Designed miniproteins, single chains. Designs and how they scored, part 16

Each design is a single chain, and the fold is of that chain. pLDDT is the mean over its residues in the fold that is shown.

## One batch from the design tools (miniprotein)

Design m562
Fold by ESMFold2-Fast:
Structure m562 (fold): chain A 80 residues (1-80)
Amino acid sequence: SMEDEILELGRRIQELGRAYAARRSQLSPEQRAQLDALFQRIHELLLQIREAYEAGDEEKVRELIEEIEEILDEMEEILA
């Protein structure tokens, strides 16, 4: 369900946040700047998901989830 997709998205975001915090001192300044920008973009997209969900715009919620999933994949590559 869409709710299950949003919950799994939240789990991945929290896991990546913990991984970033744990590895921050081992990352280059460029990697940290990139990850900070990607986390900021995720935050903005999560606000848009809330607005779309409250409006009943299920199609928009799915598009935003897909965009966040692409960002999470990029972040996982940087943290690998």
Scores: mean pLDDT 88

Design m563
Fold by ESMFold2-Fast:
Structure m563 (fold): chain A 55 residues (1-55)
Amino acid sequence: SELEELKEKIKKLIEEGKLGEVTKLMTEALETLDEEKAKELLEFTAEKLEEYEKK
């Protein structure tokens, strides 16, 4: 699904430290996704960013 593909792409970008690319993808995704999917993606991204910062 589109949401699952976005989650995987964001996860890889965060793991690579490409935070600017994450911001661009999030901005584009929020314009395309419905409220429920946008919230899920935001929560997923926040969780992955927190994991990255703990390193």
Scores: mean pLDDT 80

Design m565
Fold by ESMFold2-Fast:
Structure m565 (fold): chain A 64 residues (1-64)
Amino acid sequence: LEKKIEELKKLAEKGDVEAQVKLAELYFILEKYEEAIEWAKKALELDPKNEKAKEILELALQAK
């Protein structure tokens, strides 16, 4: 899991929207809602129509 998060974080930092969404989803599953919100927002900055990122953001905001 840690290695997967590291790989996704490296891609996400380079602006890979899919990696940002996957990273947000993983943080949400781990109940790290602040990190999930951060990465979902970054994904939406690059792709405002990304439905998965919107879903994760809404769920994480409600959960904290």
Scores: mean pLDDT 82

Design m566
Fold by ESMFold2-Fast:
Formats: C-alpha cells, sequence, structure tokens
Structure m566 (fold): chain A 66 residues (1-66)
C-alpha cells in the first residue's frame, strides 16, 4: 500500500538524518536517501501529497551531503 511505502520511505529519511548527525559514511546516507526516493516515487500515484513531502526532504538532504 502507499501508506506502507511512505512509512518505509520516511524511516529511510530518518535513518539518513541520524547517520548525518553521527558523522557516518556519505555512501550510507546516499543509499538510505535513494531508497526513500524510490519508495516515495512509487507512492506518488496513490498519495501525491505524502510522497512529495518525502521526496523534497530526501532531495534537500542529498544536496547537503553531495
Amino acid sequence: SSATRLTAAALHVVAAEIEIELGGPKEVVLESLDAALELAKEALPEDPEGAEKIIKRAEELRKKVE
């Protein structure tokens, strides 16, 4: 379901934020953000609003670590 995908995507974003705070590897952060973006994009047709919020946050974090 879109709700399950968006929940999983949000958890990947949280994992990336925690990794950034701990000074963890950039590769791990980017892998988590890529997973979040994939899941959120898959949920776009069913929940555009929820998906767009996650996509924007993940893209913002990606730009900061790039």
Scores: mean pLDDT 85

Design m567
Fold by ESMFold2-Fast:
Parts: sequence; structure tokens; C-alpha cells
Structure m567 (fold): chain A 70 residues (1-70)
Amino acid sequence: GEIDRLELEAERFADALKQLYPDHPEIQELVEEIKKLVEEAKKNPSKLSIYRDKIQELMKKALELAEKLE
């Protein structure tokens, strides 16, 4: 379902960031927050759209931080 796709997307994103930036605490904190929101979305499927928006915003913030490390 939709939540399964969101979980897979978030896990792939998190794994990529852990591989590329394992020692960057701010990026790792965002990764953990994303994982927490996925678990909360699974418990509250009626609010999936709200959690999706929050997860996407955190992914964007993580990418912006990663770009600054170039």
C-alpha cells in the first residue's frame, strides 16, 4: 500500500545518508526523525498525508545539509 511505499522510500533514503555521512550528527538526527515519523504514520493511516508532508520536509532539510558538505 501507500504506507509501504513511503516506508521503503524513507529506508532507502536513510541508508544512503548513513553510507555517505555516517559521522554527521545533524544528518543522522534527521534520519532518525524521518524513521520515527514513518512509524507514527503506520499507527495513524488516516493522517498519512500529514506525515508524508513532514517526512518530505525532513528529507529536503537533510539534502540541503548534505549539499553544504560539498
Scores: mean pLDDT 79

Design m568
Fold by ESMFold2-Fast:
Structure m568 (fold): chain A 95 residues (1-95)
Amino acid sequence: MELTEEQKKKVLELLKEVFDIINKADPSAKPYLDKVLEKFPELSTEELLKTIGEIFLYIQKNLDEDTYNEVYVKIQKAIQIMENPDKPVEEIKPF
């Protein structure tokens, strides 16, 4: 089932917010994040979920706990939107 335009926009907004937080904490990550953004329009939902997982693991290993906690909520919401395409964005909450 295809994500709605609103859901796609919200996932993209959440990922951009996550990337901004990562870039503030670790500017050396920018080339990697820029490559992800360049490929974003061509990624399937499955590839996007895999990319989100890779970003999550990067944050856990390389960034401080405050940064990890800040992006964790945004990443979880993005995953929940993608796993629940039949629910309105407003009803989707991180677990």
Scores: mean pLDDT 71

Design m569
Fold by ESMFold2-Fast:
Structure m569 (fold): chain A 84 residues (1-84)
Amino acid sequence: SMEAEKKVEEYLKKAEEHLEKAKKALKEGNLEEAEEHLEKAEEYYKKAREIAEKNEVSEEIRKKLLELEIEIGILKIQLGVSKL
């Protein structure tokens, strides 16, 4: 459980780092760079979620997963609109 939580935290941190890079790239008009970082954020988020689903994790970790899922979803919509 503690080992699983550490691994989830590692992937969440990587997902958040890529999400911030994607947001910055989008603000700068670098749509390709934004998409690449968004894809990496999703990849790390999915890895964190899979571990959390198979293991008992804290409510704090579950809340962070939900918050990150929402932020990724919002950025996907924003990026999609920016390509129109």
Scores: mean pLDDT 87

Design m570
Fold by ESMFold2-Fast:
Structure m570 (fold): chain A 68 residues (1-68)
Amino acid sequence: MVTREVTVTDADLLKKKLSTLKGEVVVRDKHGGVVAYGKNGKVVFAAPLKAGEILTIEGPAEEIEELL
């Protein structure tokens, strides 16, 4: 499991990429709050993604490296 910091440049593209992940993935805002959670190719968004926002993505190393 790895944690990567990402700046949202295209919110819709990031949502699409998160929805293709097979493992468990947690996306957190700058305050550590969960904004998205994905597992088994299903993703739930607790908050909207905004362009220019800095998020942390935590999940399996192989899937996160392919995502970014």
Scores: mean pLDDT 78

Design m571
Fold by ESMFold2-Fast:
Structure m571 (fold): chain A 60 residues (1-60)
Amino acid sequence: MSKEELELEVELAMLEMRIAVLKLQIERGKGDVEELEEEIKELRERINELRAKLGLPPLE
């Protein structure tokens, strides 16, 4: 594993954790659901970009 690959894997884990936090906020009725869903969408796009760099299939 290269340093670059490890850094990408760490970034993926952090983005996945951020999505989990945003989903929890939606379930708790905190914040604007539409804004939170848009942020989740943007984070998923970023995850798919990083997954492509690692040779992984995109998330559905």
Scores: mean pLDDT 80

Design m572
Fold by ESMFold2-Fast:
Structure m572 (fold): chain A 61 residues (1-61)
Amino acid sequence: GAAMQAKKEELLKEIEEAGVRAVLAGGDPARVEELSKEGVELVEQGKFEEAREIIEEIKKL
């Protein structure tokens, strides 16, 4: 439904923003890419809690 789609769009945006910030902070771009791909796959599967955990891992880079 619309609420599910809105959550997907929000999390995909958060993954992209977290990835950009991590690279700008001197994080490993290859690791950022790996975690971003994992996060996107989790969002597409509707696994929003797991996707949020991946976003937090990206933020730690």
Scores: mean pLDDT 84

Design m573
Fold by ESMFold2-Fast:
Structure m573 (fold): chain A 58 residues (1-58)
Amino acid sequence: MTAGEKLAEAREIAKKLSEEQQKKLQEKGRERIDASKLTPEEHAEKALELAKEVYKES
């Protein structure tokens, strides 16, 4: 998967999340993803991982 494909998949998963789950995803993203320190590829990978993690907890 390209970085763009991973990010698109993360967005599709995020759309399926409840409002509370979306807040958890944002909170985890702020703690675990520093966009200024990550490459686009690393950012997309972590975003997808977090989206899947929050969705699986559903």
Scores: mean pLDDT 72

Design m574
Fold by ESMFold2-Fast:
Formats: structure tokens, C-alpha cells, sequence
Structure m574 (fold): chain A 84 residues (1-84)
């Protein structure tokens, strides 16, 4: 799918340290297909950039789509503790 192609390209940019460019591709992917994995990927990149409030927003969006996802729950809790 087009969303998966954008996510694959975004992941390559993330591996290259091109975080802002990776976010743009992941955001285009979630516009096509809202998906917990894509929201979590955006949250991870914002966390790498030290933008913890933005990371929190995207992990919350991801958890809303997959409430029982333990990995997303853990990442969300870690960001919430860092922002206290």
C-alpha cells in the first residue's frame, strides 16, 4: 500500500538520522491510514528529538487505537514520568 511505502521510506530516513524528514513521511502515512504502529513511529522520532510533549501526544493516539498494546503503554508511561 502507499502508506506502507511511506513508512518504509520514513524508517530509512530515521536510520540515517533524518528525523524531521522521517516524521513528515510517517504523518503522510497516518493521513492515508490511521494506524497505531504509524502513530507510535512518529512518537519514537519525537522522543529521539527530545520533543517529549509531541512524543506523548502521538503515543496517546497510538494507545487509543490499541489500548492493550504493552509496548505503547510502557513508552507512554516513560514519557509521562519524564514530563513530571
Amino acid sequence: SEAERLVEEGAKLYEEGKYEEAIKLFEEAVKIEPNARYYAAIGEVYKKLGKLEEALEYYKKALKLEPDNKVIQKNLKEIEEELK
Scores: mean pLDDT 87

Design m575
Fold by ESMFold2-Fast:
Structure m575 (fold): chain A 55 residues (1-55)
Amino acid sequence: MTVEEAIAEIEKEFGDTALGRVAVAEIRRYGEELTPEQLEATLAQLRAAKAAGKA
């Protein structure tokens, strides 16, 4: 995935959360150094954290 795609997905699912806003800010700051795999991993981590917080 691209930086723009990762930001769009995070904003769609987590844009109303503090974690989502922090993740978007970090991707904007370091996105040029992040691989597509790392961007996908970040989105997966956010989804896992949300699921874990439910338990």
Scores: mean pLDDT 77

Design m576
Fold by ESMFold2-Fast:
Structure m576 (fold): chain A 122 residues (1-122)
Amino acid sequence: SLEEKIKELMLETIDRLESHPNASPFLVLPDFKRSLPDFLDIVPNPLSLSEIRKMVEEGKIRTIEELEEAIEQMIDNYLKAFPKDSAYALEAEEFRKIAKELLEETRKRVEELKREAKEKAA
């Protein structure tokens, strides 16, 4: 189905994001009690690529727009924890650029799948 193809494209995009060198801080949630105890006071609903993948797999994220929102929220949450001029913030901003490029590629492919589905229905 169209929905299954879109889900597969979103999961493939997450795979490409996870494989990027700058993805390391976003792969999984840290032990907040040991490494970032004050983080949960700033970010009550933390996200990682692992949590976003689970949301796609469980159907909580069903559109490319929802995937884009989740990834941006993940990066914004991380940036709240670090000074804007820190190495951590600069790496997160670089990852944001890569994520936007990969998500735009996926968006174009989703639009093509929707076009093909409409043509087959005619």
Scores: mean pLDDT 80

Design m577
Fold by ESMFold2-Fast:
Structure m577 (fold): chain A 86 residues (1-86)
Amino acid sequence: LKIDDIDIPGLTNKQANILGLGIASGSDELIDMALAHLKKNGVSQTAIGNFIKYLKDIKYPQSYINKALKVLEENGFDEAVKIAQK
C-alpha cells in the first residue's frame, strides 16, 4: 500500500505511509510499531480512525482492516476504533 497526496487532517503523508505499510504487512508487531511511532509524534486518534475509514472507502481488504482495528483496541486506541467504525 502506497499513499500519495492523502489529505487527512493531523496525519502527514509519511505518517499515513508508515501506518499503511504496517497494515499492509498483516503483522501485529509492525502495526504496533507504527502506532507507537504515531503516538510518540502526537498523532490524534481522530486522524488514525479517519485513516482506517479511508481504507474502507477505497475497498481495502476487510481482513486487514479488522486486524488493524483489533491491534488498535489492544493498544487503547478505542476512540480511533469508534471513528473508523462510523
Scores: mean pLDDT 82

Design m578
Fold by ESMFold2-Fast:
Structure m578 (fold): chain A 69 residues (1-69)
Amino acid sequence: IVYQNLGLAYEKLGDYLEAGKAYEEAAKLLPDSDPKRASLYKKAAEAYDKAGDMVGYLKALEELSKIKP
């Protein structure tokens, strides 16, 4: 998934806000049944937390809460 790779690249560069956005977009492209979707929202939340974006962090956690393990 292109957005997942983009998220990893932004994390490596320290652009955590952009990394969070990229992981969130990657998660949206996956069906609810894909376990990678939950993993990507967790990555997005972690990136937003590191960026200090509390709104993005809470939004990613809200999406994650809708996905059962």
Scores: mean pLDDT 78

Design m579
Fold by ESMFold2-Fast:
Parts: structure tokens; sequence; C-alpha cells
Structure m579 (fold): chain A 60 residues (1-60)
């Protein structure tokens, strides 16, 4: 996965922990847009899997 996409996913995860849903959604959409621009289907699948991990992370 490209470093830019991973940074956006990590930023989204932190925003979710802070309860900042608009920022989290913005970062996720940016990561998805970057993957779509690459035209790489494998990269897109990896991004979607990372997004699922972020939303399914246990909240302590």
Amino acid sequence: MEEEIERDIEAARKALQEGNYPEAIGHILRAIATALESGDEELMEKVLERVREVFNAPVV
C-alpha cells in the first residue's frame, strides 16, 4: 500500500478515537480517491480491507 494512503487511514483512525467523524470520513475518502486514481485493483482491495479494520477496531 502507498505511504500516502496509509497515512490517511491512520489519521482517520485517530479522528474516530477523538469522535471527529467529519475528519475521519474526509481522510477515508481521500485514501479511496488516491487508490482509484492509481487504477490498481489490488491496491483498492487493500484500502477497503484497511478501512474495514479501522471501523471494526474495538473501542476501549
Scores: mean pLDDT 75

Design m580
Fold by ESMFold2-Fast:
Structure m580 (fold): chain A 65 residues (1-65)
Amino acid sequence: SEEETRERLRRATERARAYMESLVNGGVRQPGMTEEELAAARHEVATHGPLETARVPTVEPPEAA
């Protein structure tokens, strides 16, 4: 029974990571996400913006001239 609980935690952790990655990646579907989690993630991104913009360092754009 402890092993089955560990498997559940493992899957829950992967789903949580997928959800966070979806938020960081602008609401892009991640493997292991449910459609409900994806919809929630997209709604959060639409409301608050993607987390990636907050953590990304200052990178100079290519700016082709």
Scores: mean pLDDT 69

Design m581
Fold by ESMFold2-Fast:
Structure m581 (fold): chain A 56 residues (1-56)
Amino acid sequence: MEEEEKKAIENVKKNNSTFALWSYISSRYADEFAKATTPEQARELIKKARDEILKE
C-alpha cells in the first residue's frame, strides 16, 4: 500500500504539475506537502494551488 501511495503521489506530480504549479507548491506549501504522505493529501494541495493560480 505505501509503495502504491508513493507511486500515486509521483504520478500526480508528473501528470498534473507544470513547472509553474510545482514551483508555487514548493514555495507556498513546502512544509505541508512534505508532511503529506497520502495521495489524497497531495491531490488536495495540488488542487488548491491550481485553483489559486487559475484565479490569478
Scores: mean pLDDT 61

Design m582
Fold by ESMFold2-Fast:
Structure m582 (fold): chain A 98 residues (1-98)
Amino acid sequence: MAEKLAELDALIDRLKNSTSPEEIINLTREIRKLADQLPGDERIRVLRRAIDALNEKIENSTDEDVRMAASAALVSFATDLVAEANRQGRRDELIAEA
């Protein structure tokens, strides 16, 4: 568990710093694959961190291709987050925080 969390932290940091649309897409797939192997609460934390990183990237990037890749990645992570919250019966909790 700790090893997977450390790997995910590194991937999310790379996602924050990436200026390549292709790298953003590839990092998104790797983060989602690893997050799927985590327990529900840890998975929710990782998905929220990835969403925060992508929101900052969309706000700060002037490159349209980077913004588009980040927006697609954000939708993917948001979908995974909602699915996990629904599975746990915590959908109302996430809606209250939004």
Scores: mean pLDDT 80

Design m583
Fold by ESMFold2-Fast:
Structure m583 (fold): chain A 73 residues (1-73)
Amino acid sequence: AERVRELWLELARREGASEEELAYFEANFDAWLAKLRELGISEEELLELLRLAIEDPEAAVRRIEEWAERVRA
C-alpha cells in the first residue's frame, strides 16, 4: 500500500494539487483503495496504472478502459 500511496501523491502533485488537496487525498486514501479492491482491482494493477499515469497518460487511460470492460463483464 505504501508504494501506491507514494505514486498517488506524486501524480496529484504533478496535476497541480495544493497542499490542502494532498492532505485530503492522504486522509481518504485507505477508503479509496478499499473501494477499488471491492471492484476487483488489485494493488499490483493499481501500482502499474499509477506508474503509467506518470510516464504515459494515454496508456493509463487505456488501462482504465480495460478495467471498466472487465467490471461490466
Scores: mean pLDDT 70

Design m585
Fold by ESMFold2-Fast:
Structure m585 (fold): chain A 63 residues (1-63)
Amino acid sequence: MTLADYEFELPADAPAPTTPEGAAAADAVGEQLARAAEAYAAGDDAAALAHFRAAGFTPVPRA
């Protein structure tokens, strides 16, 4: 499936970005999302999905 075939949900238990733990988690999420965008631009939907999962997003099939 392509990224267009999925909906993405935010992590339910993500720490608040106002805590040191939450700030570190937000930085890690941003890095994974940047890598997902690069993979998607390269046409590597599988790598993009893997990076979205690593960022804590849950890909949900639209079907």
Scores: mean pLDDT 67

Design m586
Fold by ESMFold2-Fast:
Structure m586 (fold): chain A 96 residues (1-96)
Amino acid sequence: SDEEIRKEILEELKEILKKLEELKKEVEELLKKEKNPELEKLLEEIKELIKEVERFIEELENNPDLPIREAINRLIALKLQLIGLEFELERLKKKL
């Protein structure tokens, strides 16, 4: 049960990482066209969240004692942060 939940969390974290890398690429392409301070800030926020997800993946793989409830709460928080970054990119694209 706990091992299966850890595997599901790991798969969801890998999907979040993939989506963050796609957002990063899109913001970098927009920045090549025109320098925009709000897009530069968004890029830094995306990069920091990528590092946080990568650290959590490493911790989940290397720490069998990490409580499942803590792991679920951290996953939910990361999902909400990803949604916020996606909405911010769409908001900024409408101003361009």
Scores: mean pLDDT 89

Design m587
Fold by ESMFold2-Fast:
Structure m587 (fold): chain A 59 residues (1-59)
Amino acid sequence: SMEEEELAEIAAKAIKSMMKEGVSIEEASRRLYEGLLRSGVSEEKARQAVEEGTKRATE
């Protein structure tokens, strides 16, 4: 399984990529969360990754 830091970095890159394509940050976060859940990531880890990734993407 991925470490929390690696998951956060992947999340930040995914959100930045979607935002460059014109996707809103709210929609990018939702799509990423759903994708992580489908990949077998737990709800809590997916939520943490999206929160940290969103923070990094907006810095």
Scores: mean pLDDT 83

Design m588
Fold by ESMFold2-Fast:
Structure m588 (fold): chain A 70 residues (1-70)
Amino acid sequence: SEKEKIREEFKKYVTKAMKEAMDRGDDELLDEVARLAQEAASRFNQAKTVEEMKKIYEELKKKLDEILKK
């Protein structure tokens, strides 16, 4: 299912971002990653279409990439 594929990609990206924050030893960054992921996960679980899920995932990737550039 395309929905299942997007869910797997979402979880994989979040796991990677959390690992990067943990590897830096930055607890505040880890908390921010977790907060953004939780907000996105809530929206993602309410999404009814693959297109809505893709939009939420792309927005999360952009936000995580921005905070991880610091």
Scores: mean pLDDT 83

Design m589
Fold by ESMFold2-Fast:
Structure m589 (fold): chain A 83 residues (1-83)
Amino acid sequence: MAPAEALLASDDLDAVVEGIRLLARDMETGERLSLEEAMALLKKHADRVTAALSKDPEVLRESATLLTAAAIRGIGNELDKEL
């Protein structure tokens, strides 16, 4: 499995937060995972992700910002392939 998936499946919420950060990097670069694959992993582990993001408002804001930025860049990378 992808390293991010192992972290997202962890019972340690700090490990889940690290999984979210790795997934955001993978989405941004498109090197390891496509945007679609990354979103599927977030959906698969939605309960763990929600618990991790809900533990601290600071973690929620930081993670939301990282995921949003990564998704925007991932979309931009896919659009560049058409040109």
Scores: mean pLDDT 70

Design m590
Fold by ESMFold2-Fast:
Structure m590 (fold): chain A 77 residues (1-77)
Amino acid sequence: VLSSLSPTERRILALLAERGRATVAELAKALGLSPATVSRHLKRLEARGLVERRDGYWSLAELSPEEAARLRAEALA
C-alpha cells in the first residue's frame, strides 16, 4: 500500500511513527520543506486514511496494533 507514495510522503509517515504526532511546522523543519508543501502531502495521506489530525497535531490513523506496526516498518523502508 505504501509503494504508491512519494518519498516525501514516506518520510512524513516515518517521522509520525517515530514521534507519535507532530505539527505541520515540526514536520516542515525536520524535512527541510515549506509548511505549505507538508500540509499538501498530509492532506493526501489523510484522504488515503493513513494519517489523522487532532488538536493541531497530525498522527498515524487509528489502525489495529498490527496494521500500525506494518505501516511503521513500511514507512521506514
Scores: mean pLDDT 74

Design m592
Fold by ESMFold2-Fast:
Structure m592 (fold): chain A 66 residues (1-66)
Amino acid sequence: RDDAPLSPEELRRAAENLAAHADWLASQGDEEAAARLRAAAATLRRAADAGERVTRAQVRALALAA
């Protein structure tokens, strides 16, 4: 459900997935997209550490914007 808040574990897992995709993009020569995905991953980790309410839709939007 897109409006459901994610747990800190889910946010950290999403951040790890974005970081892995960033590494793949960098290996393909897309350093700008890789940097954007790493920034999105950092945002999700900070939200998890702060106990911030982040929804699945917001995570998807961050990933798609990168």
Scores: mean pLDDT 80

Design m593
Fold by ESMFold2-Fast:
Structure m593 (fold): chain A 87 residues (1-87)
Amino acid sequence: MTEEEAKKLAKKMAETLLETAKELLNRQKEEGMSLEEVEEIIEKMFEDVLETAKSLGEEMEKYMKEELKKVKEEYEKYKKEKLEKEK
């Protein structure tokens, strides 16, 4: 795997993870889950994605960690905005 391929794959995995995390947060009340339960599921998904990246090599682990940091920042922003919009 080239460095460029690792960066592209990490970005794609991160985009999918962020979308899934947002969907879980959006369905939290419909599924009867607490916010803590949703956050635990999301954290496990982050760990699973990072472990997959580690199995693909050190370059993939490095870029996946960078992309996961961005995903966490975007997710926290989305969560904050959603909580502020609760009526």
Scores: mean pLDDT 80

Design m594
Fold by ESMFold2-Fast:
Structure m594 (fold): chain A 81 residues (1-81)
Amino acid sequence: SNEEKIKELEEKIAELSKQAAEALENGDTKTAIELYEEIKKLLEELKKELEKMPDSPQVRYKIEMVEGEIKRLEKEIKELK
């Protein structure tokens, strides 16, 4: 289902975010950048799945949060390069 796919994407994003944080702590900026690029791709997939849901204020807010996370991640990637 769409809800199951959203949950799976959120869980994968959380796991990769943990791995990226560990890479940064270890000074492995290259791995952190690669993980951030993958997280960004998953966030874009998450946004696409959310856009398939019926239009509501709650869904719009969640889409805005995901867009904000994508922009924050883009900034972090640029700062690490």
Scores: mean pLDDT 88

Design m595
Fold by ESMFold2-Fast:
Structure m595 (fold): chain A 61 residues (1-61)
Amino acid sequence: SLEEAVKFSLELYKAGYSEEAAALAGEVVLRGGSREDAVKAAKLANEGKKEEALKFARENA
């Protein structure tokens, strides 16, 4: 749900992820992806692997 996606995104941002990484994780959850896949996408984005993160998010959401 939108509420779950927003809460998860906020949790990752508070945990030290960038705004872009946290937002991407929220999008994965919103599209029906797992929290595990959302975290993987966020980690890729947080490491600066932006294109790889976006591809992973699209394929796993």
Scores: mean pLDDT 83

Design m596
Fold by ESMFold2-Fast:
Structure m596 (fold): chain A 60 residues (1-60)
Amino acid sequence: DRIIEAAKELYLEKGSKTTTREIAEKAGVSVGAVYRHFKSNTTLFTSVALLLIGEEIEAA
């Protein structure tokens, strides 16, 4: 919940400048927790994955 909220908010606001670390920090969890949560939430992971598979300017 919190992780997904943070991810969506950051992607809407920054898009290409969003990093996994920022999502984790905004949600108040570890980076590993963010990754795990996306795997559990296939529906939301699919939505966010479209942004990630496109291009991660900050991380990739």
Scores: mean pLDDT 63

Design m597
Fold by ESMFold2-Fast:
Structure m597 (fold): chain A 64 residues (1-64)
Amino acid sequence: GDAAKAAASAAAGAAAGRAGQPEGAHTLYWDSFKAGGSKEAALAAIEAAAKGDAERAMQYAEQS
């Protein structure tokens, strides 16, 4: 993991928190990876949240 990616996940988590998930994208990423979900969907959720698109981030999280 890149330190820049960790910082982006923290920022994305803030956006996801607006939808009721304060731990946000970082938790989505790790949960998906461990559960065998779609890593691509988890990363898409992080990117959407980083853009401030919490609704899109939630949609991708459901896919992962």
Scores: mean pLDDT 53

Design m598
Fold by ESMFold2-Fast:
Structure m598 (fold): chain A 99 residues (1-99)
Amino acid sequence: MTEEEKKKAVLEKLEKKKEELLKELGLEPLSKEKEEELKKKLLELLRKNGELESFTVDDEEIGELLILGSLAAYKAKLEGEELEPLAQEFAELFEKIVE
């Protein structure tokens, strides 16, 4: 497989997991505009904390992983689980943008 085919396969798996989590939470699929705003805000949060410099993946792959992570954090928050500070911020950003 080419590197492009590998990247596409990873992105497709992340998108499938995102759709499954949205369905489980009873949420509508994210619009392109909301998804782009969420990616931007999550990336800004990681840059502020200096954590983004530790990643070696493309911004698109990071963005999809961050959306999935924010969905998982939001679900945990709704279930009353205790979140670490960064996970709490991810949940709050997801809630703010999706509502």
Scores: mean pLDDT 73

Design m599
Fold by ESMFold2-Fast:
Structure m599 (fold): chain A 80 residues (1-80)
Amino acid sequence: MKEEEERRKKELIKRIAELIEKLLKALFLGDSESADKYLEEIAKLLGVSVEEALKFFDEVLDRSTIEGESLEDAVRKILE
């Protein structure tokens, strides 16, 4: 019961963290097409608009850079 839900939640957090890492790489390389695709996938997984996904991305980066947290830990804390 709860174990299956916890596993799905962990898989979702990991998937979102992976997409954020890919989005960061695309932005660093100036690959706007790939960046847009990753942002859309994040928005779809979160069930939010692209604008809200962009705000989420900014919050994850703030936590990762200011607090030294991993992207996965930052995603987990924001979603909790």
Scores: mean pLDDT 79

